# Designed miniproteins, single chains, continued (4), part 101

Each design is a single chain, and the fold is of that chain. pLDDT is the mean over its residues in the fold that is shown.

## One batch from the design tools (miniprotein)

Design m15496
Fold by ESMFold2-Fast:
Structure m15496 (fold): chain A 96 residues (1-96)
Amino acid sequence: SVEELYEEEARELQIQIDFLDQLLDRFADRSSISLADLDALAAEAKKTMSEEERRAIDALMDQIRERNADRSSVSREELLTLKEVLEQRLEALKEA
């Protein structure tokens, strides 16, 4: 059903938001995070995740890398903006 599709997308968004929260907390004292540190945290988080959860994290990581293809790090401001966008999308789905 349409509701089941919304629930699946909402789960993926929540997984991505939770990961961004962990990332932002882990590097609270930094204005930027290296892609290497980001990859290491993602790899560690994925050890306790289901296949579905790992796919959600991989999709998020691919998005971050694509936006930063010419860089070795991502800014904290960019990660906060990404989190806000994902939270807005999740809120919209809950109202549908």
Scores: mean pLDDT 84

Design m15497
Fold by ESMFold2-Fast:
Structure m15497 (fold): chain A 69 residues (1-69)
Amino acid sequence: SLQELIDKLNQLISDLNTYLEEMAKKAKENREKNKELFDQMKYFVDSINKAEKEYEELKRKLEELHHHH
């Protein structure tokens, strides 16, 4: 019957909407995980850059010491 076809279509639309919501949730979780990984990488890069600047400053002070003694 036409009604049975309509009911089946409505069920399929409902199932599709549920699936799309689950996919959207998984995509969001993957984006959040990737952001955490990039934030961690940025932390290491920033830490290395800071250590390099501290090394350069110490080297400059050491060179000044050699010029005064």
Scores: mean pLDDT 81

Design m15498
Fold by ESMFold2-Fast:
Structure m15498 (fold): chain A 85 residues (1-85)
Amino acid sequence: MEKKLLELEVTLAMAELRAFIFLDKESFEKIAELLEEARRAALAGDTEAAVEHLERARELAEEALPEDTSFLRTLDEAIELARSL
């Protein structure tokens, strides 16, 4: 469990950094808030809430940067990691 939580933490940090680099400030702030909510939910053991927040972040990311397949893939990885907790 701890190893999967660490993998999720690293994946979320990578997604947040990519969002910071490639998104406008407003889109970044919305996605970063959802990633932080997902992190808090996962640490609290609320895997369903973590997945819901990540799926919402993924939808916003696709709207903002639909051509960034690497960013969307990172979010898909975070969703699968959260589901596997």
Scores: mean pLDDT 83

Design m15499
Fold by ESMFold2-Fast:
Structure m15499 (fold): chain A 66 residues (1-66)
Amino acid sequence: LTPLEKVALALAKAYHEEGRALSVDEIAERVGISRSTARKAVDQLLERGVAEEAAPGEYRFNPVPK
Protein backbone atom coordinates (compact mmCIF):
# COMPACT_ATOMS: atom_id res chain seq x y z
CA LEU A 1 0.00 0.00 0.00
CA THR A 2 1.12 3.56 -0.72
CA PRO A 3 1.35 6.06 2.18
CA LEU A 4 -1.83 7.71 0.84
CA GLU A 5 -3.72 4.38 0.95
CA LYS A 6 -2.39 3.58 4.44
CA VAL A 7 -3.53 6.98 5.76
CA ALA A 8 -6.96 6.57 4.14
CA LEU A 9 -7.34 3.13 5.78
CA ALA A 10 -6.21 4.47 9.18
CA LEU A 11 -8.82 7.27 9.00
CA ALA A 12 -11.54 4.84 7.87
CA LYS A 13 -10.67 2.41 10.68
CA ALA A 14 -10.72 5.19 13.32
CA TYR A 15 -14.07 6.40 11.95
CA HIS A 16 -15.76 2.95 11.80
CA GLU A 17 -14.20 1.29 14.89
CA GLU A 18 -13.69 4.26 17.26
CA GLY A 19 -16.03 6.96 15.89
CA ARG A 20 -13.24 9.54 16.08
CA ALA A 21 -11.05 11.91 14.09
CA LEU A 22 -7.23 11.75 14.11
CA SER A 23 -4.53 14.42 14.22
CA VAL A 24 -1.61 14.30 11.76
CA ASP A 25 0.67 13.11 14.60
CA GLU A 26 -1.75 10.27 15.52
CA ILE A 27 -1.97 9.25 11.84
CA ALA A 28 1.84 9.22 11.54
CA GLU A 29 2.13 7.03 14.68
CA ARG A 30 -0.63 4.61 13.63
CA VAL A 31 0.63 4.21 10.05
CA GLY A 32 4.36 4.25 10.91
CA ILE A 33 5.28 7.12 8.58
CA SER A 34 6.81 10.56 9.07
CA ARG A 35 4.65 13.52 10.10
CA SER A 36 5.43 15.31 6.80
CA THR A 37 4.33 12.26 4.75
CA ALA A 38 1.12 12.02 6.82
CA ARG A 39 0.47 15.77 6.32
CA LYS A 40 0.83 15.46 2.52
CA ALA A 41 -1.44 12.40 2.43
CA VAL A 42 -4.11 14.16 4.55
CA ASP A 43 -3.97 17.22 2.26
CA GLN A 44 -4.52 14.98 -0.79
CA LEU A 45 -7.44 13.16 0.90
CA LEU A 46 -9.02 16.52 1.82
CA GLU A 47 -8.71 17.69 -1.81
CA ARG A 48 -10.41 14.47 -2.98
CA GLY A 49 -13.14 14.70 -0.32
CA VAL A 50 -12.12 11.35 1.21
CA ALA A 51 -11.32 13.13 4.49
CA GLU A 52 -12.69 16.24 6.17
CA GLU A 53 -11.54 18.51 9.01
CA ALA A 54 -13.83 17.68 11.95
CA ALA A 55 -12.12 20.21 14.27
CA PRO A 56 -8.96 22.34 14.01
CA GLY A 57 -6.11 19.89 13.32
CA GLU A 58 -8.41 16.82 13.57
CA TYR A 59 -9.29 14.84 10.42
CA ARG A 60 -12.15 12.40 9.89
CA PHE A 61 -12.90 9.86 7.17
CA ASN A 62 -15.73 10.99 4.85
CA PRO A 63 -17.83 7.93 3.83
CA VAL A 64 -19.44 9.86 0.91
CA PRO A 65 -16.49 11.30 -1.07
CA LYS A 66 -17.24 13.73 -3.91
Scores: mean pLDDT 81

Design m15500
Fold by ESMFold2-Fast:
Structure m15500 (fold): chain A 93 residues (1-93)
Amino acid sequence: MKERIERLKKEAEELEKQLKDYSEAITNVNKIRDELKKKAEENPEKREFYESQIKQAEDIINYLKNTVQKKIKDELERVKAELERLESEYKAA
């Protein structure tokens, strides 16, 4: 019981760290996107190039938010639910 509880706690901590790391990555890509938008406005002759890079940045943000973070959040919820169940069983025993 104790060993499984400790393992699940470590898994939850790692998943929470991953969510934080991806939130920071999303923030960084948003900054890059905003810089690219400014460059597109300053350099109309290269607008098509910057618009392509902006689209790639937006696709990355959408992937990280809708796929990666969602999957990690779902996994974190499962780990936390199992942890709560095991802790409840340990207290009841």
Scores: mean pLDDT 84

Design m15501
Fold by ESMFold2-Fast:
Structure m15501 (fold): chain A 68 residues (1-68)
Amino acid sequence: MPSVDEIERELLRRLAEIVDSDASLEEKRAQAARALGEAGRRLLEAGVPEDTVRRILANAEAWFEAAL
């Protein structure tokens, strides 16, 4: 089972790859939404509290939007 830190690090790596891609803004946001959804599911499966999951995903999404 991956650690919380490992899941968050993988999510941020994936979001960085999406930012660097030649995809449209619409496609980038769709891909990011999928990546955030997968990470959220994995965090919940790992027993992370829902409030903590929401905070992690909000921080990752804010970073992604700032990097666009």
Scores: mean pLDDT 86

Design m15502
Fold by ESMFold2-Fast:
Structure m15502 (fold): chain A 94 residues (1-94)
Amino acid sequence: SAARAAVEQRLAEGERLFRKGLELYEKALKTPAGVERILLYKEAAELFRRAAELFRSVLADLPAEEQPRVRALIEEAERKAREAEEIVLPALQP
């Protein structure tokens, strides 16, 4: 069905955004302290938040056997977003 295809597309998009977030987060860890590092963490946090939102939007529409995996992805994405945000927020506040 169109609804099923939409769920699968949102899940796949969430997974792509999550992977991109991890790439930028890892790049930030290897980047010297400064503006570039802060921007990488900010972009990673935004990607993790978007991924978590997409995962949450499809969770109830997934088979029961797939829900634990997606819940774990939500928790990991939210944890990584918080970690990145905690680094960014002090650098952006006066």
Scores: mean pLDDT 86

Design m15503
Fold by ESMFold2-Fast:
Structure m15503 (fold): chain A 80 residues (1-80)
Amino acid sequence: MILKLKLKNGEVVEVELKEEDTLYEAFEKIYEKVKDKITEEQLKKLEELYENVIKPNKDIKVNEEIIKNLQEELEKILNS
């Protein structure tokens, strides 16, 4: 599946995710695509999302509901 993330500058980042990916692997793919395109404040919010949500659930395999929830949280951060 392809996750589309809109950045504050209007750029759209596309990340290819597999159903076999863990939440950690999905987050790492997203992080690598956005890390050089965001502010230090947004990066800190991503690190907080990682510690509080991703890290405790790192081994959970992604599904459509998890990806939808992750996209909503990321869009809030990336447009803050």
Scores: mean pLDDT 82

Design m15504
Fold by ESMFold2-Fast:
Formats: sequence, structure tokens, C-alpha cells
Structure m15504 (fold): chain A 67 residues (1-67)
Amino acid sequence: MGAAVRAAVRAALDQAQNALQNDGVKEGSVTATATADGVTVTVSAGWRVETVDGKDVAVLVDPVVTV
């Protein structure tokens, strides 16, 4: 389970980060699905920008995990 959750969270975060860096979007919603160890997990989350160490990064807000 943990591997599928981590993969889905990473995919969702990558979508948000790409929207921030490539499209100039600063907030939104993402949904990502991943399968690991025979388990399929979907993560749905809002996201917003936080400044960490002088860099703008996307962070997920209120992620909901469905197995």
C-alpha cells in the first residue's frame, strides 16, 4: 500500500509543479492514480504555492486517498 500511495502523491505533486512552472498557475486541483505491489490507489488533492528556501514550490492540500 505505502508504495502505491507514495507513487500517486508524487504523480499528483508533479502535475501541480508542472502547472506552476510551465503554465504559471499558482493553485488548483489534481488527481493521480498509481499501482504498486498489486494495489491501485487514487489521490485527489488541492494544491497551492509555498516559498521554501527562496523557491516557489507546489504543495498538496487536504489529500484524499482512495484504495
Scores: mean pLDDT 79

Design m15505
Fold by ESMFold2-Fast:
Structure m15505 (fold): chain A 93 residues (1-93)
Amino acid sequence: SAETHAKLLLGAISALERMLGWVYKQQGDDKTADIFFNIGDRLDEINRSNEDAEEALRKAMEFLEETKKAHPQLSSILDSHIKAIEEVMEELS
């Protein structure tokens, strides 16, 4: 179902954010690593805390847009993740 795809996508993006955190940590960029770990943890929390898939995706997009404002150096990578969420939200609407 579209709802199952939405929840799986959000879980996958959360996992990808954590993996990016580990990549930056291995490069010695602990500050950027912590940002990505926090993004992954927050997306996972949103996914688990919201029963409605569309609401979970909406909250995830809102959080990622705010994160882009706080960390404009990450805009390119966060834009790709936001776009993936937007595409699945169109399927739910």
Scores: mean pLDDT 86

Design m15506
Fold by ESMFold2-Fast:
Structure m15506 (fold): chain A 87 residues (1-87)
Amino acid sequence: SIDDAKKLVNDIINALKKGGFNDQAQKIQQTVKKYGDSFYKMVGNMMDMNKDQSDSDMAQQILTMMGVKPSPSIVKTVSKVISKYRS
């Protein structure tokens, strides 16, 4: 649901801040402010449509959509959050 997508995005922001990736967290917050509910719908649809992709590939796609350049450390941080929301 959109509420689950909002929780996922907030968990990603918090995980990035905790990991010291403050600039990346700020870029995600700016994307959320710019697109609002449309962004959360896109994240939710991506999670539903790409069930065959690994958590790391999903993390890379979501980060890229948020305007964050994926690095191995950032992808690892976000992948751990994504796995929590995938069956």
Scores: mean pLDDT 82

Design m15507
Fold by ESMFold2-Fast:
Structure m15507 (fold): chain A 80 residues (1-80)
Amino acid sequence: MAEVLALAGLLAVVEGNYDLAYQLAKQAALLEGLDEKQAEQDARQLAGIPPERAKALIKQTEKQDPELVKKAKELLEKAL
């Protein structure tokens, strides 16, 4: 679940929705057991990734785990 949220955050970065990217990344970090301070820092880092870099990371992930990318896209569609 945390991996799906983090990947949905990267997809939100590609779409220019930085507020949603931050929220999804923060939730992913909290689910991984990070404290609130660490989760906020991780969320800022993910939301700050350039869109071209986020797109490259998504493409790489899709080659390794296409089902994970599919789940992340479905989650993002429901969040929009």
Scores: mean pLDDT 83

Design m15508
Fold by ESMFold2-Fast:
Structure m15508 (fold): chain A 80 residues (1-80)
Amino acid sequence: MSKEEIKKEIEELTEEAKKKLEELFKDDPELAQEYIDLLNIKKETAIKVIETLSEEEAEKLYKEYKKQLEEWLKLAEERV
């Protein structure tokens, strides 16, 4: 994948995660916003790091980001 494709995939995964968080915490929009704000920080950090890496390193970071995001969403689900 090119760096541009990797950044796009990270943005798409992040938007999907935001929608899931909004649905999980639909009865607590303030809590939903706190999780979304943290997710935005994680996304911006990952994108900045990707800009400094080779394509191969960026692909590795993307896989790690996806895994960490899935684990983080699971933890959020447990807190309802």
Scores: mean pLDDT 81

Design m15509
Fold by ESMFold2-Fast:
Structure m15509 (fold): chain A 63 residues (1-63)
Amino acid sequence: EEEKIERESALARELKAAGKSGSEVLSPEQRALAREIGETLNKIGDGIEEYLKTGKLGENLGP
């Protein structure tokens, strides 16, 4: 709980510092990475939703 809050604060602080330091701190690589993360996150969400609909995801995972 506290660890997550601190990590988020640290990330926000780093973003703020980066934005202040330069107008263009994000490299094309970082942009591509951010986009890929977004896409992967969406796919994971969709996969979970479909798994739930199929009813296969659960704690009674098969004997």
Scores: mean pLDDT 57

Design m15510
Fold by ESMFold2-Fast:
Structure m15510 (fold): chain A 92 residues (1-92)
Amino acid sequence: MSELERKAANLYTAAGILKAGADFLASLGTEESIRQAKDAYRAAIDVYEEAIKLENELIEKTTDPEKQAHYKKVIERLKKDIEELRAKLESL
């Protein structure tokens, strides 16, 4: 596994943890917990956007069409995750 692939994987894990924490805070339903949930969702979105940048770098550095297709599929999934988080953020 390349250093760049490992870095991308670590960002996915970090964003997932932030999302889980934000979901928990939102579930508490207090003004303070909702504010903290919004901050955590924004942080998760930022981390997912950094992961997309790394996936694009992986596409540029590979000549393997199967690997390029895989990285593109990961990017599309991350974009959907960001849209879901933006919707949650707007609903709070």
Scores: mean pLDDT 86

Design m15511
Fold by ESMFold2-Fast:
Structure m15511 (fold): chain A 90 residues (1-90)
Amino acid sequence: AEKYKEEAERTTEGVVEKAEEAARRGDWELVERIARTVREDIEALKKDPTPAIDALMAEGLSREEAEEVVKHVLELAEEALKRVEELLKE
């Protein structure tokens, strides 16, 4: 479980770093595209978390562990989206 949480944290930071770099060079189209993609991914996962839970269980996690990882991923993704959307206000 912890390994997947750490991987999710690393992945979300990478997305934010790409958005921050794009914003620094004035590539607002890329920043907007990143924000849109993250928002769509969040909404898809909120609407149906079953595929993500099933995938984690296939990796050897229990259902409870998989649900905890999915919840953590959603929290990280929502914070990453807020950070990217804040760049668009500049």
Scores: mean pLDDT 82

Design m15512
Fold by ESMFold2-Fast:
Structure m15512 (fold): chain A 108 residues (1-108)
Amino acid sequence: PPAPPPDPSRGRTVLEVDMTRLSDAEFEELVAQLTAVLRSVPGRELDVILTSTTEEAREKAERLKAALEAAAAEAGNRLTIRVTEGPREVAEAERARLLAEAEARARA
C-alpha cells in the first residue's frame, strides 16, 4: 500500500549543515543527495538549516541554495534555506521515512 504523505506543516524535512566545517567534497555530495531527494518526491517540503560563522561558509550556503532551488523548482517542491542551528533528529526522521516507504512498497 502507498505510504500516506505527512501533513505539510509537520512533514517539513529539516536538514542541518555546518557550512563552516563542511569541506568542498562534502558540499558537492550534499548537493547531489538533496537534489536526488527533491526530484524523487514532488510536492515535498524541504528546509535546509545552515550554520555559518564566516563569509566563506555563507558563500557556500548561497551556492547550495541556488542548486537546490533549481532542483526544487523543476520538481515542484518547496525549499527554504536558513542560516541557523537546527536539530539533528531530522536526519534520522528522514531516513526512517524513506525506510518506511520502502517497507510499505515491499509489504504491498
Scores: mean pLDDT 63

Design m15513
Fold by ESMFold2-Fast:
Parts: sequence; structure tokens; C-alpha cells
Structure m15513 (fold): chain A 70 residues (1-70)
Amino acid sequence: SMEEEIKDLVELFKESVKKMKEAGFSDEEIEKATDEWIEHIRENMTHFSEEELEKLEKEMRKVKEEIIKE
């Protein structure tokens, strides 16, 4: 389902951001990577509705903030 696809993409993104933090990337670099991930999804995941893209972006930005604050 689309909800499962959104959840899977968020988990994949979360793993990627955690690896970046562990590798010593700065908060600014992680923020830039988050913006690039969102742009890539919007450009390439054309089967998502705008509502689904907004939900995905919100969850990804939330995950990024949580990891940065750790």
C-alpha cells in the first residue's frame, strides 16, 4: 500500500541520516541531504499524490530533527 511505501521510505531515510551522523557529517550537511532526498522523491516518485508527498516530507523532517537533537 502507499502508506507502507511511505513508512518504508521514512525508515530508509532514517537509517541513511543515522549513518551520516555516525560518519561525522555536520547538522548543516544532514539538513542539505534531507532537502536533496525530498527533491529526489518529488521529482522521481510521480505516482505519489501531493497529500502523500506532504506526509512523507513531514515525517522525514521530523526524523531528521530527532536524530540531530541526539
Scores: mean pLDDT 83

Design m15514
Fold by ESMFold2-Fast:
Structure m15514 (fold): chain A 62 residues (1-62)
Amino acid sequence: MVDQAKQIALQAVQTQVAQDPSLTEEELYTMAKVALKSLGLDDETAEKQAKEIAKQVMQQKQ
């Protein structure tokens, strides 16, 4: 469940970065957190997973 939600949020954030490469890590984190919460994850889990997604996407961008 968490792994599937993380993959969905990761793909959504990657799509946003492709459209606007000026997005910051904080903006990516916010987008990922909102997506994960909409998929039913609690605040604590969503925050942890969103940080990982934002970091991963920023590393791929650089």
Scores: mean pLDDT 79

Design m15515
Fold by ESMFold2-Fast:
Structure m15515 (fold): chain A 84 residues (1-84)
Amino acid sequence: LAEEASRLVNELLEALQAKDYKAAAEYLKRLFELSLENPDDRVVRGHLLFALRLLGEQLDTVLSYLPEEVRKRILEFYEELLAE
């Protein structure tokens, strides 16, 4: 799990460097799904939080490549992570 989460973050970074926001969105979605499947795994949640923070101003652009329902769920999850 930790290795998979770390790999997804690295793939997200490479996609951002290539300005491939669609690929970045897909890696972010996979990381989010991994976090939902493993809700008690703090390492997976840490990697997701790191990815969301790293996207910064590009977060909205990357999320625009995902369906509205998925975007809302990721943003709600991010707010919950920031509150803890």
Scores: mean pLDDT 80

Design m15516
Fold by ESMFold2-Fast:
Structure m15516 (fold): chain A 63 residues (1-63)
Amino acid sequence: SAELKKKYEQGRELNVGLSLAIDNLDEQAVKKQLEQLVKLWGDKKMGDFLMQRFEQRKAAAQE
């Protein structure tokens, strides 16, 4: 379906943005991308898990 294809395309764009935000340790950008991904897919647990992983990575990068 065209609607499903558009949803996957949006998810792909958001995942690219999330990857860049994580590489830059940009917490606000990570939160923004994850909020949009959670809204798009309805998977809050995945969003919470990925945010926790980012926080751990950010903490490690400060050492």
Scores: mean pLDDT 81

Design m15517
Fold by ESMFold2-Fast:
Structure m15517 (fold): chain A 117 residues (1-117)
Amino acid sequence: MSEALKELQKALIEFVTAFLKYIGKEEYIENIVETLKNYEFTEETAIYDTGILLYHLSLLSPDEKIKELLEKIFDYASENKPLEEIIKLLEEIKELVDDEELKKAIEKLIEAIKKVS
């Protein structure tokens, strides 16, 4: 994988870990993180694959608004919407969460997404 794809993979691992901890579902961390570590991202599918992952996390979310925003990110990724629209949805999730580690993980994920072309 390119350096940008490796940074995206790392940011997604950090996001998944912080998110599952935030929602009290730590039991899912090991399996999802191991899957991500063994996943090969490509330039063409990286944003779509990110959307799929966030959709699966939406199924675990007890917060209906966060769930809807995660599902919308998947829809936007599937429709090849501009990255700015996807980033806006991640910023909205960041404003809804009251957890510094999750906020930092979202910021790192946004920066990693910006580097993937």
Scores: mean pLDDT 88

Design m15518
Fold by ESMFold2-Fast:
Structure m15518 (fold): chain A 70 residues (1-70)
Amino acid sequence: EDEMIEQLFETYDVDGDGVITYEELKALYKETAPGISDESIKNLFNYYDVDKDGVITYEEFKKVVREATS
C-alpha cells in the first residue's frame, strides 16, 4: 500500500520536491472519484495544508490516502 502511495505521489510531484500542489491533488481525485466537486477537493486540500503554502507534503498525502482507504 505505501509503495503504491509513494508511486502515485511521485507521479503527481512534477518537481520532485516531495510536495503536491492543489492542481495535482485535484487531478488525482477527479481520476479516482469523478463525482467529487472541486469545492470538496479544495476543502480537503486546505484541511491538510497546515503551512498554507499551497502544497501538501508526502507525509500529509500518505495520511490522507490511508484515512480514505481505512
Scores: mean pLDDT 68

Design m15519
Fold by ESMFold2-Fast:
Structure m15519 (fold): chain A 86 residues (1-86)
Amino acid sequence: MAAEELRKLVDEYLENDSGLSEEEKELAREYLDWVLERHPEFLPVMLEIMRASLAGEQVPLTPEVQALREATREEVRRILARSREL
């Protein structure tokens, strides 16, 4: 249930404020699904980030947010490389 809420919030963010292309939005959704599958511990942090962003509030920089960015940076590169091959 919380994962479905996060996907909905991410879709709202991508449509309203992201400035990303349609291809980049699809990659962002694939990345989100990968993180939820392999790193479910980051789900509560991602929910709070998205809720704050949609409310126009400042997202706090926490060790959990930094860990999420660091843990997912390499996988973002892999997803982008794979997408370019397809």
Scores: mean pLDDT 71

Design m15520
Fold by ESMFold2-Fast:
Structure m15520 (fold): chain A 114 residues (1-114)
Amino acid sequence: SAADEALFRRLVRDFFLAFLNKIKALRDENGIVTPDQLIDILREVTAELVARLEAAGLPDAAARVRAVTAELIAAIEESKTNPQSIGAVLAELLHTRLGVSEADITAVFREATA
């Protein structure tokens, strides 16, 4: 339904912002965020998002978030040996797989750096 789509978009946006804020806080405190720390934050944030989506009766959306999380974790692991922009991978997966607009992705990145 339109209400379910609106709820999904809001939850994805909120958890994306929470993810970026946790990364920023850790970077501000320690000067660096390791790939393993990034994976730990991602697992924490996405587990909460998945639980919220399942509680809302959106199991297909929850399964999509799990799949995207696994792809992003694989990209972070690969970045340990083959450097790549994890931010760019995240933005592409959010846009192409989770339906987040490029404008919303840009707005969340700006909000997280304010």
Scores: mean pLDDT 83

Design m15521
Fold by ESMFold2-Fast:
Structure m15521 (fold): chain A 89 residues (1-89)
Amino acid sequence: MEEEEAKRAEELGKKSLEEAKKEGEELSKDVEGQRKGAIIADATAGLFLMLASSYKIAGYELAAKKAEEYAREARELGEELRRKAEELE
């Protein structure tokens, strides 16, 4: 069960990050597209932090760690997209 939950967290994280990155790249025709991508990445990070907290409460430490890692990657993606928006001005 715990290992299965960790695997689900990993699959969800991969899909969410791929979609956020794709949106940042495909919608980057202008500054607004990059900013929208950054907002989605930040929202994704928040959701994974909430998920990690829930897993910790339930005792699923491995799943919680994976969710925290994906939250970190999503935050980093959001920062990168914001920097690209600044560069485009």
Scores: mean pLDDT 74

Design m15522
Fold by ESMFold2-Fast:
Order: structure tokens, then C-alpha cells, then sequence
Structure m15522 (fold): chain A 105 residues (1-105)
């Protein structure tokens, strides 16, 4: 047991790092599904408005494989099948933006 860490902010930092790693892995998987790099996704979120990012991601989902792309991203996000069937490309694009923002926080 690492008792020296148990009563400081260091355990919170370790939990935050593991959470950030999980969010990063999720963003990497989403980028692969969209057919773009993680660096391109991150640059878009940092340089463009939220609406412009959502519009761009929605267009990628619609142009490359609208049904399959939406399903693959929603499955990567851990959404249940009943929710996946009702999702639009716009809703999935918004969820992607939220996950990228969480990974960057």
C-alpha cells in the first residue's frame, strides 16, 4: 500500500490521469472511425467554434458511411442499442465534441 499518497491530492491526480487516458483512447478510436487523425480533431476543437466542429463531424459521418459510422461511434461511446437506433449524425457529432473536450480538460 502506498500510504504516503492516500491522504494527499496525488491519488486524485492518478485517478484524473487514468480518466484522461481512457478519454484519449476513446478519442483515438473515434478519430479512426471518422478517418482523420487525433491531431486534426484536437486542432479543430481548439481553433473552430463548437458549431463548426459539429458541422464538420456530421459531414464526415454522412459522406463516408452515415449508418455504419454513427453505429460504430455510438458503440465506442458505450451507448445501448435502443439509443443507437434513434441517433442522428448531428447528435453523434455533438457527443464526439463533448468527449474531445473532456479529453482536453
Amino acid sequence: AEEAIEFSKLPDEERLKRTQERHRELVEKIAEILGISVDELVALVKSRSPQEVVDYIERLLRERNPGEGVRKVAEALGLPDEVIESLTERQVADLILQEIRRALA
Scores: mean pLDDT 72

Design m15523
Fold by ESMFold2-Fast:
Structure m15523 (fold): chain A 88 residues (1-88)
Amino acid sequence: YGRNPENSATEEEKKKTVTLYALGRDSIAAEVALLAYHIEGIKNIKIVAADTPEGREAAEHLEKLAKKLGIKNFSVEFLPEEEVRRLR
């Protein structure tokens, strides 16, 4: 079956899900990225936030912004701050 993600016709599959990292201090950069992705029409966004008060507030702010922009397909995952730093 001819499902090959390598060809240029599958650019949407390559951008299937975009991941944004939120550590509190990174909230402004993540907001700018979220706005840019919304302008580009990307619908699937994953937010990975530090499981800290600052990271949780940043994730809530990004979720609120995503809802206001009409982004329906987003998820939020909380990880320990060390893990979030390690992944980015």
Scores: mean pLDDT 66

Design m15524
Fold by ESMFold2-Fast:
Structure m15524 (fold): chain A 93 residues (1-93)
Amino acid sequence: MDEELEKRLAPLREELERLVAEMRATTDDAELEALARRLYDLHLRILEEALAWLQEKGLPEELIEDVRAAIADLEANREAIIAKLVAAAKKVQ
């Protein structure tokens, strides 16, 4: 694994783990939705950071296009993804 990319993403991954733990502990529907929106925003930031790193390193365009497609899919399906995150959290509790 690339140690530089892992270091760059480490703070975001730690925030992700905290948000997931909070969602699993939360029983209030409004709080779950708010946490799911924060989790979505964080996931988008992780992909944007990964894209920036790929571009900085001059890695193959195919890899860059794959990450861009993933970002576009997230943005196009924002509300559906948030709903799925809320549903998944409720199943774990």
Scores: mean pLDDT 81

Design m15525
Fold by ESMFold2-Fast:
Structure m15525 (fold): chain A 64 residues (1-64)
Amino acid sequence: KEIFKAIAEKMRELLTEESKDNVKESLISAGATEEEADRIVELLMQGKVDEAADLIIKIENKKK
């Protein structure tokens, strides 16, 4: 829980216009759908780190 929030916070700090596509590709490689990856990036750009972390947790839970 806290780990995924920390990851989301770090991704937000590193997120730039140039890196947003790389972040999206990383999320898809980690098992997110294109729609989920787009949503996470949008939430991070809006500063909604908690909501982004919740989506990341949901993606991880799908694999278990």
Scores: mean pLDDT 73

Design m15526
Fold by ESMFold2-Fast:
Structure m15526 (fold): chain A 83 residues (1-83)
Amino acid sequence: SSAIVQALRDAAAAIAAQIAQVGSLSINQVMSIVNSVASQYLSSSQLQQAMSILQSQLNALGKSSLTGQQIMMAINRAIVQLQ
């Protein structure tokens, strides 16, 4: 869905802004930001699908603290999987 892809891209911009201030984010912090941004535009089912796939990609990194580059890699992988 183009709506899911756009919501994840908008969430990526919000995450980049937060990373510029704090340097790194946990998986829980990334998921919280994505939920806050994407829930404004997506149905509950689309949001659950996007969040589930993104969480799997973030978990696959095996890290408790994530850089902007690592988060963007996970988001881009989630977008590819959702297309």
Scores: mean pLDDT 86

Design m15527
Fold by ESMFold2-Fast:
Structure m15527 (fold): chain A 94 residues (1-94)
Amino acid sequence: KEKSKELADEGIKEFEKRYQEATRLADEARARGHRVAADSFEQLANMAKGAAETLEAAKNVDYETVKKIIDELKKQVDDGEATARRVWAEAEAA
């Protein structure tokens, strides 16, 4: 029970950090004129924020359920970040 709350709190901090980083990268992409990359990082920021909020709401459930939620949310945020970074790299290479 205490371990499930600790796991959830760690996940929330990670997603909050990823939200802040994605927001910064969206602003940087926009400043460089990379509108599509900026929009991709804004979507990533919203995904990370939503992940933190979902995990905060679920942190009082059992350990296995918390772990599964974190794994699913992490996959979605990781996939979103890979896409946003690829879009940025392609825009800078063009």
Scores: mean pLDDT 85

Design m15528
Fold by ESMFold2-Fast:
Structure m15528 (fold): chain A 54 residues (1-54)
Amino acid sequence: SLAEELEEALRAAGLDADFDAGTRDRIARSLEDKGLPVSTAVALLRRLHADREA
């Protein structure tokens, strides 16, 4: 599923521990609704994570 693909991509990026399952599921659903690739979400989450830690 897209949610599982997103989880694996976030784990590879070292971000999986920083986002809960509910947040990841919501993002995966949004990607499915918009027809966007997982890579787009990973790029956005990296940016948001950096901003959140600042």
Scores: mean pLDDT 73

Design m15529
Fold by ESMFold2-Fast:
Structure m15529 (fold): chain A 79 residues (1-79)
Amino acid sequence: MRAEALAHTRAVAEQARDEAIAQARREGLSEKIITNRGLAGGHEGALRAGKELTEQGMSRADAERIASEVAAELEAEVR
């Protein structure tokens, strides 16, 4: 259960990151801004997935911890 929630949150966050990067590139933004947009998109995706977990009956503390873990992983991967 926890491993599945973490994997789902990671997938949602990675998709949101990749979509934000693709959109920023279409807008012709600089690489620095593209990277920052991707990170912001990934963080928003992780928070959204965390909220969904809470709506499915997970505690706020557990959902927030999972979202924070995924956000930290994405920050490490952006370089």
Scores: mean pLDDT 80

